# Designed miniproteins, single chains, continued (4): the designs that were tried, part 59

Each design is a single chain, and the fold is of that chain. pLDDT is the mean over its residues in the fold that is shown.

## One batch from the design tools (miniprotein)

Design m14162
Fold by ESMFold2-Fast:
Structure m14162 (fold): chain A 107 residues (1-107)
Amino acid sequence: AAAARQAAELEARGRELVEEALRKLREAARRLRELGDTALAEEVERAIEVAREAERVAGLLAGARLLAGAARELAERASPEVQEILEEAARLAEEAARALEEAEALR
């Protein structure tokens, strides 16, 4: 009886964390453009598009996992100011993936 409610709460939390990660990635792209790093900004924007497509095809967990990996890879190539934003996006997406994995385990 409790498992279905816990799964729903974890899915809602996962969705919230994914939306927070997406907001951080958009902030990172904006700052990269302000710094003149248009190429890296375009890669961040592409990562968002690919993650949203993964969500449509394979579900929210697939999107969250892809977003986490992409954000970590992009952070390694970014300036220190933007690296912090991308690292936070990666952490949020990783937390989302954990919540969504727990939700699936309850089904």
Scores: mean pLDDT 88

Design m14163
Fold by ESMFold2-Fast:
Structure m14163 (fold): chain A 60 residues (1-60)
Amino acid sequence: TMESLAEQLREKILADPDAIDEYIEEAEKSGDMQTFQALSDAVMKMSGNGGAEYVKVEQP
């Protein structure tokens, strides 16, 4: 089903949060609005869990 594609991308984002931007671009190229919405949902959940803290690094 179409939702199967969105679910696969969502799992990949959860495994590789650093690749979020790449998955978003791929969804836009495919023209799959369902996938894009699933990606947005995954990103929002990750942001709520501390997406901004992921880039928080202190240089030595």
Scores: mean pLDDT 61

Design m14164
Fold by ESMFold2-Fast:
Structure m14164 (fold): chain A 88 residues (1-88)
Amino acid sequence: ESLGLPDAAALASGVELAEIILEAAKELGVDLTEEIERLEREYLERGWPEELARAIAVALAAERYKKENPELGKKLDEIIKEKVAEKL
């Protein structure tokens, strides 16, 4: 279990970012649920652990949303940035 420092750091970072993204989306009233569920299913099917599949799905769903919705995507990114800066 020791020596998982790179994986543990990546996991913690990814999970924290996913939580921040979900909070930001909720504050804006942005529904990422369908996109997240689709992506999470794909990664779970590839054999990824549940927490990692969820974290990557949230991150990718947010990036896709920002690409398709530049105005709301900018607001989402600003809220994410503020929350990340606050938590450090």
Scores: mean pLDDT 75

Design m14165
Fold by ESMFold2-Fast:
Structure m14165 (fold): chain A 54 residues (1-54)
Amino acid sequence: MEEEIKKLEEEIESLRALKAEVDRLMQNPQVRADALASLDAKIEELEKKLEELK
């Protein structure tokens, strides 16, 4: 359980870092919005799984 929680937290942090990178570097507003929405959805999914394991 602890190992799984830590792995999920690390994955969420990695996705948040990727989201920040996309927001900073992606100059096309439509592509950026779509990518950010996709990453937000994935982060939310992982956060829900993390809550389930706590």
Scores: mean pLDDT 81

Design m14166
Fold by ESMFold2-Fast:
Structure m14166 (fold): chain A 61 residues (1-61)
Amino acid sequence: MKEARRKGAIEAVELAYQGKASLDELERVLSDLPQEYRDKIIEAVKAGDLETAKKIAEEAI
């Protein structure tokens, strides 16, 4: 079941990076993660660092 959550989080990160979802939507999808991980993922997406954002999401789940 962790795999399904990981896939969902990665898809949300990719959609936010592509501008197909808002950062508020990404925060909502990641709401079950600790604040520390959410902040790092959002910051990486804002910086345009998709690979770092995906790596943090995979590590958190």
Scores: mean pLDDT 78

Design m14167
Fold by ESMFold2-Fast:
Structure m14167 (fold): chain A 55 residues (1-55)
Amino acid sequence: DIEKLLEDAGIILGRLLDPEEAKAKYEELKARVEKAKSLEEAQEIIAETIGEVIS
């Protein structure tokens, strides 16, 4: 479920970044995921975004 993946990603971002940065990154992530053609593509986008934040 893409909604659940986004929710989990938002929690992770909120723990890794300050509140304003987490919100901005989450909004960017949501926009990217909205353009995804499949659940697999959405998972890749989420993993890549979190990976960039954790280095």
Scores: mean pLDDT 79

Design m14168
Fold by ESMFold2-Fast:
Structure m14168 (fold): chain A 62 residues (1-62)
Amino acid sequence: MADELLDEGLRAYVNGDYEKAIELFKKAIELLEPHRDDPAYQTALNLAKKLIEEAKKELEKK
């Protein structure tokens, strides 16, 4: 579920669709947030947050 959203977000990021990537990563965070104290979900949460920041940085180049 959340891993599927992370995969789709990463594909959007690689394709240069940064706005779509941010939306997908935010959705993944919403699903992972209730489990933030679990180390298994912590890595995915950190990855999604990092990729949102990188995608925002790319959009700032407009």
Scores: mean pLDDT 77

Design m14169
Fold by ESMFold2-Fast:
Structure m14169 (fold): chain A 66 residues (1-66)
Amino acid sequence: KAMEILKEAEEKVKEFEAGVQRARDLAAQGSPTVRLTAEGHARQLEEEAKKYREKAQKEVDKILAS
C-alpha cells in the first residue's frame, strides 16, 4: 500500500506546484504589492509541498519497516 501513499502525495505536491506557478504568473502581471503577496504565497506553497513529501516518505518508510 506504500505505492498508493506515494501516488496521493505526488498528486498533492503537483497541486502545490501548480499553485506556485499560478502565484508566480500573477506576480509577473501585477503591481509591486501584488508581486510581494504572490511571491509570499508561492514560498508558502513550496514549503508545504516539501513538508508533504517528507511526511509521505516517513509514512512509507514506517510501512516498509513493519
Scores: mean pLDDT 78

Design m14171
Fold by ESMFold2-Fast:
Structure m14171 (fold): chain A 85 residues (1-85)
Amino acid sequence: HHMEKEKEEEKKYALRKKAEQRVWDLILRHGDQLTPEQRRKVYDLVLEAIRNPDKVFDYAIEIARILGDEEAVKEFEKLKQEYEK
């Protein structure tokens, strides 16, 4: 049980880090196309993800929506489903 719990925590940590890395890739790809208001909102969501890592997928979905990347929204929704499983 304890060893199985450790492996599940490692899997959840990896999923959170995958979402975090993907968010940074999206910000780098779209950053120059953002308005100052959109940029501030994305920055605030990134900070919120750092404060609440268990909610990283919710913040990533909102960031992807601000960036207009529907494929990224679907990707983060799937990662969230896997994380909550």
Scores: mean pLDDT 80

Design m14172
Fold by ESMFold2-Fast:
Structure m14172 (fold): chain A 68 residues (1-68)
Amino acid sequence: SEIRERMEKEVNRARSLAEGAEALATMMEVTDPEKGEEYRKKAEELREEAEREAREIEERGREEIERE
């Protein structure tokens, strides 16, 4: 299903963004601890958002598979 594939790509993109933000936060903590802490909070928010989206897509995917 094209819709399911597009949603999966979106979830993977969100997870990749969260991982990238976390890596940046780690690097920034060495150079600028205050800015690194801010970036870490952003990374945590992105991670939570990605996990929420993943759950929704997994639920919808199961419904689509059951209909096939």
Scores: mean pLDDT 76

Design m14173
Fold by ESMFold2-Fast:
Structure m14173 (fold): chain A 70 residues (1-70)
Amino acid sequence: SVKEKVEAFVDALESPEGTLDEVIRLAEELAKSGTKEQIKKALEEYMKKRPNKRITPEEALKFIEAVTSK
């Protein structure tokens, strides 16, 4: 589901063991899995529950758009 892929993407993005290549792969898979609106909503719902707010849902969405725009 879009929610599960958002969770995997955000967890990889915040993981010290996550590679940039893995984060890009997860972002590309997420972009193929739902609409921009579904992804944005799932990012907002997941990220509001996290105590360490280093990135916003808007910044995460821009990253996904940047890696899929080539």
Scores: mean pLDDT 74

Design m14174
Fold by ESMFold2-Fast:
Structure m14174 (fold): chain A 57 residues (1-57)
Amino acid sequence: SEEDIDKYVEEFKKKVKENLLKRGMTEEEAQKRADELSKLIREMLKRRHARGEKLPK
């Protein structure tokens, strides 16, 4: 469902930000990068859902 996609994207964003901070990226840069990647993954998951493909839980 779209709610499952939203939940997955939020968890993904949080993990990406933490990993970027561990790699020495500033908090502002990590937040911006995580937001951009989250938009890309959300579009990918929406396209997969439209094709009837399995979504991550």
Scores: mean pLDDT 78

Design m14175
Fold by ESMFold2-Fast:
Structure m14175 (fold): chain A 89 residues (1-89)
Amino acid sequence: SETVKLLELAVKQAREAVESEDPLEREVHLAMAELAAAVAYRYGPEELKPIARKALEAIAKLGEAETEEEKEKYLKEVEEYVKKAAEAA
């Protein structure tokens, strides 16, 4: 499913954002993660929309996270929602 591939791309970009030491590089990866998840949510099948929306919400929270603990928490949430989407597809 192209929707699942977009959500998997969102996870990859979110992970690269968390691993990036450069704030600008981090913002680029976060923007790519948000774009991939947003496209998956808007154009994906109805059955996957609730999970894709949760992934998108988690990516937004990741972007606002100030601490490493918060970043790890929200990255894990993105990964868990995308795993659920892949299993439901």
Scores: mean pLDDT 86

Design m14176
Fold by ESMFold2-Fast:
Structure m14176 (fold): chain A 66 residues (1-66)
Amino acid sequence: DAERRRREALEAFERIAEIVGPEAARRAMRLIGEVGLDATTPRQIAEATGISVGKASRALRAAREA
């Protein structure tokens, strides 16, 4: 259901935002929505948001745990 997916996306966004801030988290979530969570790499998030690959890796790990 779309509502369940929205809730999961909000939880993932919150975890990412805690690590990288809400602005970078919005950009990361947009990329994840377009590419898919499993197909998204830390390098792609770093390129899209301007954050370090290390922070991008932590954010992706947090999102995947949601």
Scores: mean pLDDT 79

Design m14177
Fold by ESMFold2-Fast:
Structure m14177 (fold): chain A 60 residues (1-60)
Amino acid sequence: LTPTQLAILRLLSEGPRTVAEIAEALGLSPSTVSRHLKELEAAGDVRREGRYYSLAHPLP
């Protein structure tokens, strides 16, 4: 995992969030966040429900 992907996972451990909410919280562009979320979804780490993303499993 990249440092950015780890930061996204930690933020999602606090609750489901949209791309825009994650981008604002981390100071990143929505396109950058969307790319990382796509990679995390493909890896099975996050789940998408409409415009919201959540953890697929709890963090340790």
Scores: mean pLDDT 80

Design m14178
Fold by ESMFold2-Fast:
Structure m14178 (fold): chain A 95 residues (1-95)
Amino acid sequence: GLAYLAQNEYDKAISVFNKIIAKNPNNATAYNNKGLAYLNQNQYDKAIADFNKAIAIDPNLAAAYGNKAIVYLNQDKLDEAIADIKKANAISAKL
């Protein structure tokens, strides 16, 4: 079904991002995009780990904080989600 096809495409995307990361371990965008693929698979712990790695490489990557907030909202962790939304907005306001 469509869910099975989408799952297969996310697994392929994760494989591609792993190859990018193997060549450039400081690619914050690759970690952020890998985290998004895990989020779409409902693999929340893996998504958080990848967003945290993206933030560690690029603390100004507002998208990683916003994506991490979406994970926390899906887990009903409202305080953590609000904190990450505020951080993303603070970064974006400086641009």
Scores: mean pLDDT 87

Design m14179
Fold by ESMFold2-Fast:
Structure m14179 (fold): chain A 73 residues (1-73)
Amino acid sequence: MKEAYRLLSLGIAYAKKGEYDKAVELFEKAIELDPRLRPEALRIMAKVYEKKGETEKAKKYQEEADRLIKERS
């Protein structure tokens, strides 16, 4: 849905400003509206958690995103 893409874009904008918690919240809402965005949202969330210093969480999200992307292939 159009709203899911808007939330994803808004989340990316907040992440670029360093507002990581708000970015993650928006990515989660985007996935809820359109589960097809999960791989892309998880990939971005992994980078956000890495910037926050939450390395373990970042790796888990990156691995899940990579798995979903390969599954689509």
Scores: mean pLDDT 80

Design m14180
Fold by ESMFold2-Fast:
Structure m14180 (fold): chain A 78 residues (1-78)
Amino acid sequence: TAGDHLVRGAQAFAEGRYEEAVEHYRRAIELDPTNAAAYVGLGEAYLALGKTEEARRWFQKALEIRPDNPRARALLAA
């Protein structure tokens, strides 16, 4: 499920497996494109990989889904 991939993405991220986290978050978005948390997770994984501009685009997409998402707003403000 989308939720399963979101959890797996978070686990991979916590373990420093950022490219694997990207794959899981992308799968979560494919299964449920309305889940702002998956877009935030994908952005954070890209940020950890040094892909700052890619990360900013994903945080912006998260805000399109949920404009007041506190994590996405904080990360874009940094």
Scores: mean pLDDT 82

Design m14181
Fold by ESMFold2-Fast:
Structure m14181 (fold): chain A 58 residues (1-58)
Amino acid sequence: MKAWERLSPEARRVLRAAVEEGKTLEEIAKDFGLTPEQVERLLAEARAAIAADGSALP
């Protein structure tokens, strides 16, 4: 899936941690040294980019 290439490295890692690893926003924030608000923003951005591509439905 090429949608990954459109995201910043941080957005991709955050999305992977949330979707593939099932981590909470707080856990991701601790892992990456971010605030939960930054994690929420990155997740929303990543999901919007993937949805716009229409290539990563499942």
Scores: mean pLDDT 72

Design m14182
Fold by ESMFold2-Fast:
Structure m14182 (fold): chain A 63 residues (1-63)
Amino acid sequence: MVKTYEEIIKELEKAINDPNLSPVEKENARQILEDIKKAVENNDEIGLIIEMMKAHALLKRLK
């Protein structure tokens, strides 16, 4: 199964603060985290699912 919401948020925050990641990868993580927060604020369930899938794909690539 896809990681939980809390796990995705924590891993994105970790990626943003990871000194071993490139500035581009950190910015991508930051952008996705911002988009997730925006979807939650707008009660956009479809947008949240899409952004969570993007986050999962990014985090899988960064490992």
Scores: mean pLDDT 78

Design m14183
Fold by ESMFold2-Fast:
Order: structure tokens, then sequence, then C-alpha cells
Structure m14183 (fold): chain A 86 residues (1-86)
């Protein structure tokens, strides 16, 4: 399974925290790629366990309940989550 998460309307400090999180996932043996374009960060995670997959879906729903704009799409074994913070 593969997850692609796009974070929009990010501060530089939030972007740096996402980079740190990506490095921690790499240390745990996940195939992680990060792409930064202005205020947008795209994180691609390969070799995702069902537990990590469920955790990202639940976090995305939590962010939507807290007022973020969230879009979740699934195409086969790829989950795409787009989060736009207020």
Amino acid sequence: MKIIITFRNMSEEEIERIREYAEELRKKGYDVEIKVEGDTVTLTIGNVTPELYAGYVLRAIGLELDGAEVKIERDGDTLTITITFP
C-alpha cells in the first residue's frame, strides 16, 4: 500500500516538522519521499502497514472536524489525502 499526503497552506516551521516526520518514517524502514513547492508539501509513503494506513485516515478525519479542508481518494492500493489548513 502507498499513501500520498498533500498539505496546503503550510508555514515554513510546519514544513520543517513534516520533513522531520518523513526522516523518522525512513528510520523505521518506510520508503518516504517529500516534495515542497511554496506552501505545499507532498509526502509519499510506500510499504504502508494497515495500522499506519488507518492512522492517517483517522488523522485526516480529525483535521477535517477541526476545520481543515480534507479530500480523501483511493485508487487501488494508493490512498491520496489532500489537507488544506485554514
Scores: mean pLDDT 81

Design m14184
Fold by ESMFold2-Fast:
Structure m14184 (fold): chain A 67 residues (1-67)
Amino acid sequence: ASELSGLEKAILLALAKHGPLTAAELAELLGVSQSTVRRALGRLKKKGLVEQEGRRYRLSEKGKKLL
């Protein structure tokens, strides 16, 4: 299994704590650019760890079990 980056893990923890968040809200919370967050969210979505609901992202069942 490929390792999670520090940013990917931080996104999963933020979604676990705060519930569904937009890329903009994650960028503000984590102190990174929205483009950086969107790239990490794309990787997490490919891994099946997050789901997209409109403009917001939430933990999948697999993502919840990882934390």
Scores: mean pLDDT 83

Design m14185
Fold by ESMFold2-Fast:
Structure m14185 (fold): chain A 72 residues (1-72)
Amino acid sequence: MAEELEEQAREAIRQGDFEKALELARELSKLDPERALRVLAELIREATKAGDDKTVEEAARLGVEVVSQLNA
């Protein structure tokens, strides 16, 4: 369920498991794009604090893709 995926993604972010958070956000985007965008914003903030530029780039790309789907 979208709510459970959002909670799991936020927990992964808190644990620094950014790869898992990205995967969960991708799955969440198929069910609830708006919730996925909130998770991606949080992931970008925490990855920026951690200095993980690769995660920031990947999360931003997924965010652009999700926004594009909402405007289709």
Scores: mean pLDDT 84

Design m14186
Fold by ESMFold2-Fast:
Structure m14186 (fold): chain A 83 residues (1-83)
Amino acid sequence: MPSPEELEVEIEIALVTMQVAILKREAEKTGNKKVKELVDKAQKYVDEAIEALRRGDLPTARELIEKAREYVKKASEEIDKEK
């Protein structure tokens, strides 16, 4: 069974992955290049966080997922500027 800390990181990664998928769909729908760039960066950090988790590097996985969350926030703010 994964540790409580590992499970916490897995849940955070899953949540951010879902947010990135939603924002990617919005970026494709609007054609906004800035939103797409920010979403691509968020996806890169999610992928890196998953690899860190796979090797058991929980501190690195947490740092990378937090960076992904920052880019998710920036992408959402950019979408709001178009409304």
Scores: mean pLDDT 83

Design m14187
Fold by ESMFold2-Fast:
Structure m14187 (fold): chain A 74 residues (1-74)
Amino acid sequence: SAMAREAARATLRALQALNERMRALQAAGVPISEELKETVRRVIEQLRSLYPHLSPAEQAEADAAIAEARELLE
């Protein structure tokens, strides 16, 4: 559905934005808060549930974003 696709795309962009924020914090030597880590984990779960509604190109972006988020949460 159009709504599910819009939600999937929005969730992907949200995870990408969270990854940018986490990278900026790490570059500045600022610890990533537990609240931010919890938010990132929730967004990953949401993106995974919405994954089938993404195009193949967007699924590749999602795979990359999830992999980066997992590395940053380490």
Scores: mean pLDDT 90

Design m14188
Fold by ESMFold2-Fast:
Structure m14188 (fold): chain A 56 residues (1-56)
Amino acid sequence: ELDELGALALEIQRIVEEARRTGDWEKGVERINELLAKHGLPRLSLEQLLAPPEPA
């Protein structure tokens, strides 16, 4: 009983960590948005990706 959100979150986190290490956030955002689109989810902006999980 795997949750789709859980699996997606793990994959997104992986991309975020890679982007953080390499500094190429625009590529990270593109990869994440590709995944989101595949699941019918709204795309993220770079600002949203860099923002804290809590309200600013």
Scores: mean pLDDT 71

Design m14189
Fold by ESMFold2-Fast:
Structure m14189 (fold): chain A 66 residues (1-66)
Amino acid sequence: LSDEELRRIARVLWASRADLTAPEVDYGLPPAKDADDLYERLKELQPTAKNLAELFRAGVAMLARA
């Protein structure tokens, strides 16, 4: 994923956060404060994520617990 793609994912997730339900799995991640914080967190996780879906689930977990 490019930086632009990560920023787009963070923006989309943040925009839809009110429609997200709490994830079934506790990822132990601190909640995101805003779209920029979410982007920074996703950027930190990106090198260890197995695929895009894994990264997306982590993003949802950071939003649903905020």
Scores: mean pLDDT 68

Design m14190
Fold by ESMFold2-Fast:
Structure m14190 (fold): chain A 61 residues (1-61)
Amino acid sequence: MTLDDIAKINQEVAEKHKELIDEASRRGRELGAAGDGVRAAEEQGRLLQPIIKEVSEKLEK
């Protein structure tokens, strides 16, 4: 698989889940600014889990 293929899959998944990505970024920034880096990482990981799963599924086919 080429870098272009990976970029295209990431862009397609990002477009589909734009609101989820925006929410994860927003929450991560808010918690990070408050000094809760560990909680910021945990919430971002949790919110991005469906995106990570979908990208992995598309890459494995």
Scores: mean pLDDT 73

Design m14191
Fold by ESMFold2-Fast:
Structure m14191 (fold): chain A 88 residues (1-88)
Amino acid sequence: SAWAEADALLAEAAEHVARAAEALREGRYEEAIRHAEEALEALARARAALDAADVPEAQRAAHLATLDELEREAERLLEEGKRGLEEQ
């Protein structure tokens, strides 16, 4: 179902965000950028799946809130990764 797809994609995005943050802490800037970009791709697909899902509005709102938080974090990690790479 579209809902199950969105749920799986949000979990995938969260994993990529965590890996990007770890790579950034360790100075692995290219790896941090790659994981942040993979997170953003998963989040774009999750948004499309949520838009297609026929679920209660309250449950959809909770997933959208999680998606928005992960998007902000992935964008931050992408920016910091790119800055770190430029300073090498």
Scores: mean pLDDT 88

Design m14192
Fold by ESMFold2-Fast:
Structure m14192 (fold): chain A 84 residues (1-84)
Amino acid sequence: GEGFEKLLEEFEEKHKKAKEQIETEKNEEVRKKILEEFKEYAKALLELASQFLPPEKLEELKKLIEEQLKELEELLEKVLEKQK
């Protein structure tokens, strides 16, 4: 239903792919690049969504983005520790 559900679905798929790539990637610089690319994607998505989503749904998306970014940042730190 509506553009919001599609936007959430695409964001969840992007997050899942980024998570899998970080977990399987051997090169630390490439992992950092994956995280940076996801951050840029999330920022662009939020800016786009702000043009058509009502404030309530925009806050919901913002919280989801913040949670998923934190998860990826924590995963990056854990993978770094595992390599040492």
Scores: mean pLDDT 80

Design m14193
Fold by ESMFold2-Fast:
Structure m14193 (fold): chain A 60 residues (1-60)
Amino acid sequence: SQRDEVLKALEKELEKFKKNNEPQELIDELEKIIEEVREGKLSLKEAAERYKKILQKYNE
C-alpha cells in the first residue's frame, strides 16, 4: 500500500539520522511520526507536513 511505501521511506530516513548522530530530539520526532502513521492517527499528508517542519526546525 502507499502507506507501507511511505513508512519504509521514513524508516530509511530514521536509520540515516541515527547513523549521522543527528540530535535525539529530531530522531524522537521522526519516530513519533512513524508510530502515529502506523496507528492510523496521522494521515500521509499530515506526516509529510510534520516531517517538513522538523527538517526546517533543525536546518535553520
Scores: mean pLDDT 80

Design m14194
Fold by ESMFold2-Fast:
Structure m14194 (fold): chain A 59 residues (1-59)
Amino acid sequence: MSSEEINELLRKAAEEVRKAVEAGDIEKAEEIVRQTAESLPEEWREWAERELRGLMEKE
């Protein structure tokens, strides 16, 4: 995967995570984070999880 492809995937995942959090569905947000990380190369998984979980913790 190129960095641009990873960035695009994460942007879409971030929107879905925000939507789930705004709906109060934290379980769905966690599912999106997990599925997105699983779609990425292993080296990017921790970074992606941290990035997306940061959106869930944002107030």
Scores: mean pLDDT 76

Design m14195
Fold by ESMFold2-Fast:
Structure m14195 (fold): chain A 58 residues (1-58)
Amino acid sequence: MSEEELREIAEKAVEMGLASGMTREQTLQLLELQLEDASEEDKKRALEIAEELWDKAS
């Protein structure tokens, strides 16, 4: 996936997690499941973006 696609997926996961009252860990698990068929590098990058976005929103 492109950097833009990974960022969009991460942003959507964080937005959904925050809106639904999910924990940080639950939100990261959801993102990881959405990317189950992605490369390990893409998973790692998306999780890094999601963690940064979560920390900024908290």
Scores: mean pLDDT 82

Design m14196
Fold by ESMFold2-Fast:
Structure m14196 (fold): chain A 58 residues (1-58)
Amino acid sequence: MEELREKVAEELEREVRRLMSQGLSPEEAIRRAYERLAARLSPEEREVLDEIWGEIRF
């Protein structure tokens, strides 16, 4: 995909949804999703993730 932002946003949303389905709170799910994605994403994708993370604030 040429739109890295959309790809990273979809990955983050999927991970948050998965964690919330396991009973985690939205804040905990978002925090863990960020941590897991940051560990497995490329450096370019991680830069995009950091931008999205700064915008979420929740």
Scores: mean pLDDT 76

Design m14197
Fold by ESMFold2-Fast:
Structure m14197 (fold): chain A 67 residues (1-67)
Amino acid sequence: DTAARVVAASLRIVAYWLEGKRDEAVKLARETAEEFGASPEQIEAIEKAVRDGNLTEAVRLLAEAAA
């Protein structure tokens, strides 16, 4: 279930960010986007959203990449 995978990954990214493990959050977001077959532009946008602390946008972009 792609939706369940997006939710699980999103929760882990948010958890890492809240723990102050921001590099791990960015890395997990990139790896998850790559697993979903995201384009280089999508991966860059997702990484930027996580780095900026815009977790809502990061989750939206991950869901879009998974579709």
Scores: mean pLDDT 83

Design m14198
Fold by ESMFold2-Fast:
Structure m14198 (fold): chain A 61 residues (1-61)
Amino acid sequence: MKEKEEELKKRIEEGIKNLDRKLTEEEVEAIIEHLRELGLSEELIEYARELLSKKLGKIET
């Protein structure tokens, strides 16, 4: 399973890296929910959340 998890982590990193803009909290939650629906492990979900949080703009509307 670790090799599959490593491949998924890299794909998550690439997907997030392709985002040229900062994300809102709602967008981060939507992505996380989508990943849960795909049946990703809790560990991968937390990893994706950490990466997405780095793309979060501080919400100063």
Scores: mean pLDDT 71

Design m14199
Fold by ESMFold2-Fast:
Structure m14199 (fold): chain A 81 residues (1-81)
Amino acid sequence: MSTADFDGGNIRVASLFDTDGDGTVDPSIFDLVRRFQKLNNLPDTGYLDDTTQALLLKLADKDGDGKVTREELEEMLKELS
């Protein structure tokens, strides 16, 4: 439920891996995701499953716009380290 949050779910996932809107996946993002998962007691697979995405939006989305950037993820990991 919560119908307001479902437009562009795939686009939100892509934004974590996107470099300058080119749609190119940055391999280093997998290491950041894995560190985030480990710090939140999740399996450190590096994959963006539903649980990982929900926690990223809750904890790393500082703007509350439903988008998480690499910079927001790195800053959050810096605070938890």
Scores: mean pLDDT 63

Design m14200
Fold by ESMFold2-Fast:
Structure m14200 (fold): chain A 63 residues (1-63)
Amino acid sequence: GAMEEKAKKELLERMKALADAILKAHPDAKAEVKQVGEDTFRLTVEVDGKTYVFEASVKEYLK
């Protein structure tokens, strides 16, 4: 529905903002946001030879 689409856009924008913040703090890092499920986004960060993965779903974002 419209609420889910709005929440999906907001979640994606917030995750992209987080990726940008990480890249500002660690300019040698790599960060990307990808949709990995129907309602799930993944932020992958590579820094100092290590990979960190953060996942968020629209359902959990909405509570």
Scores: mean pLDDT 79

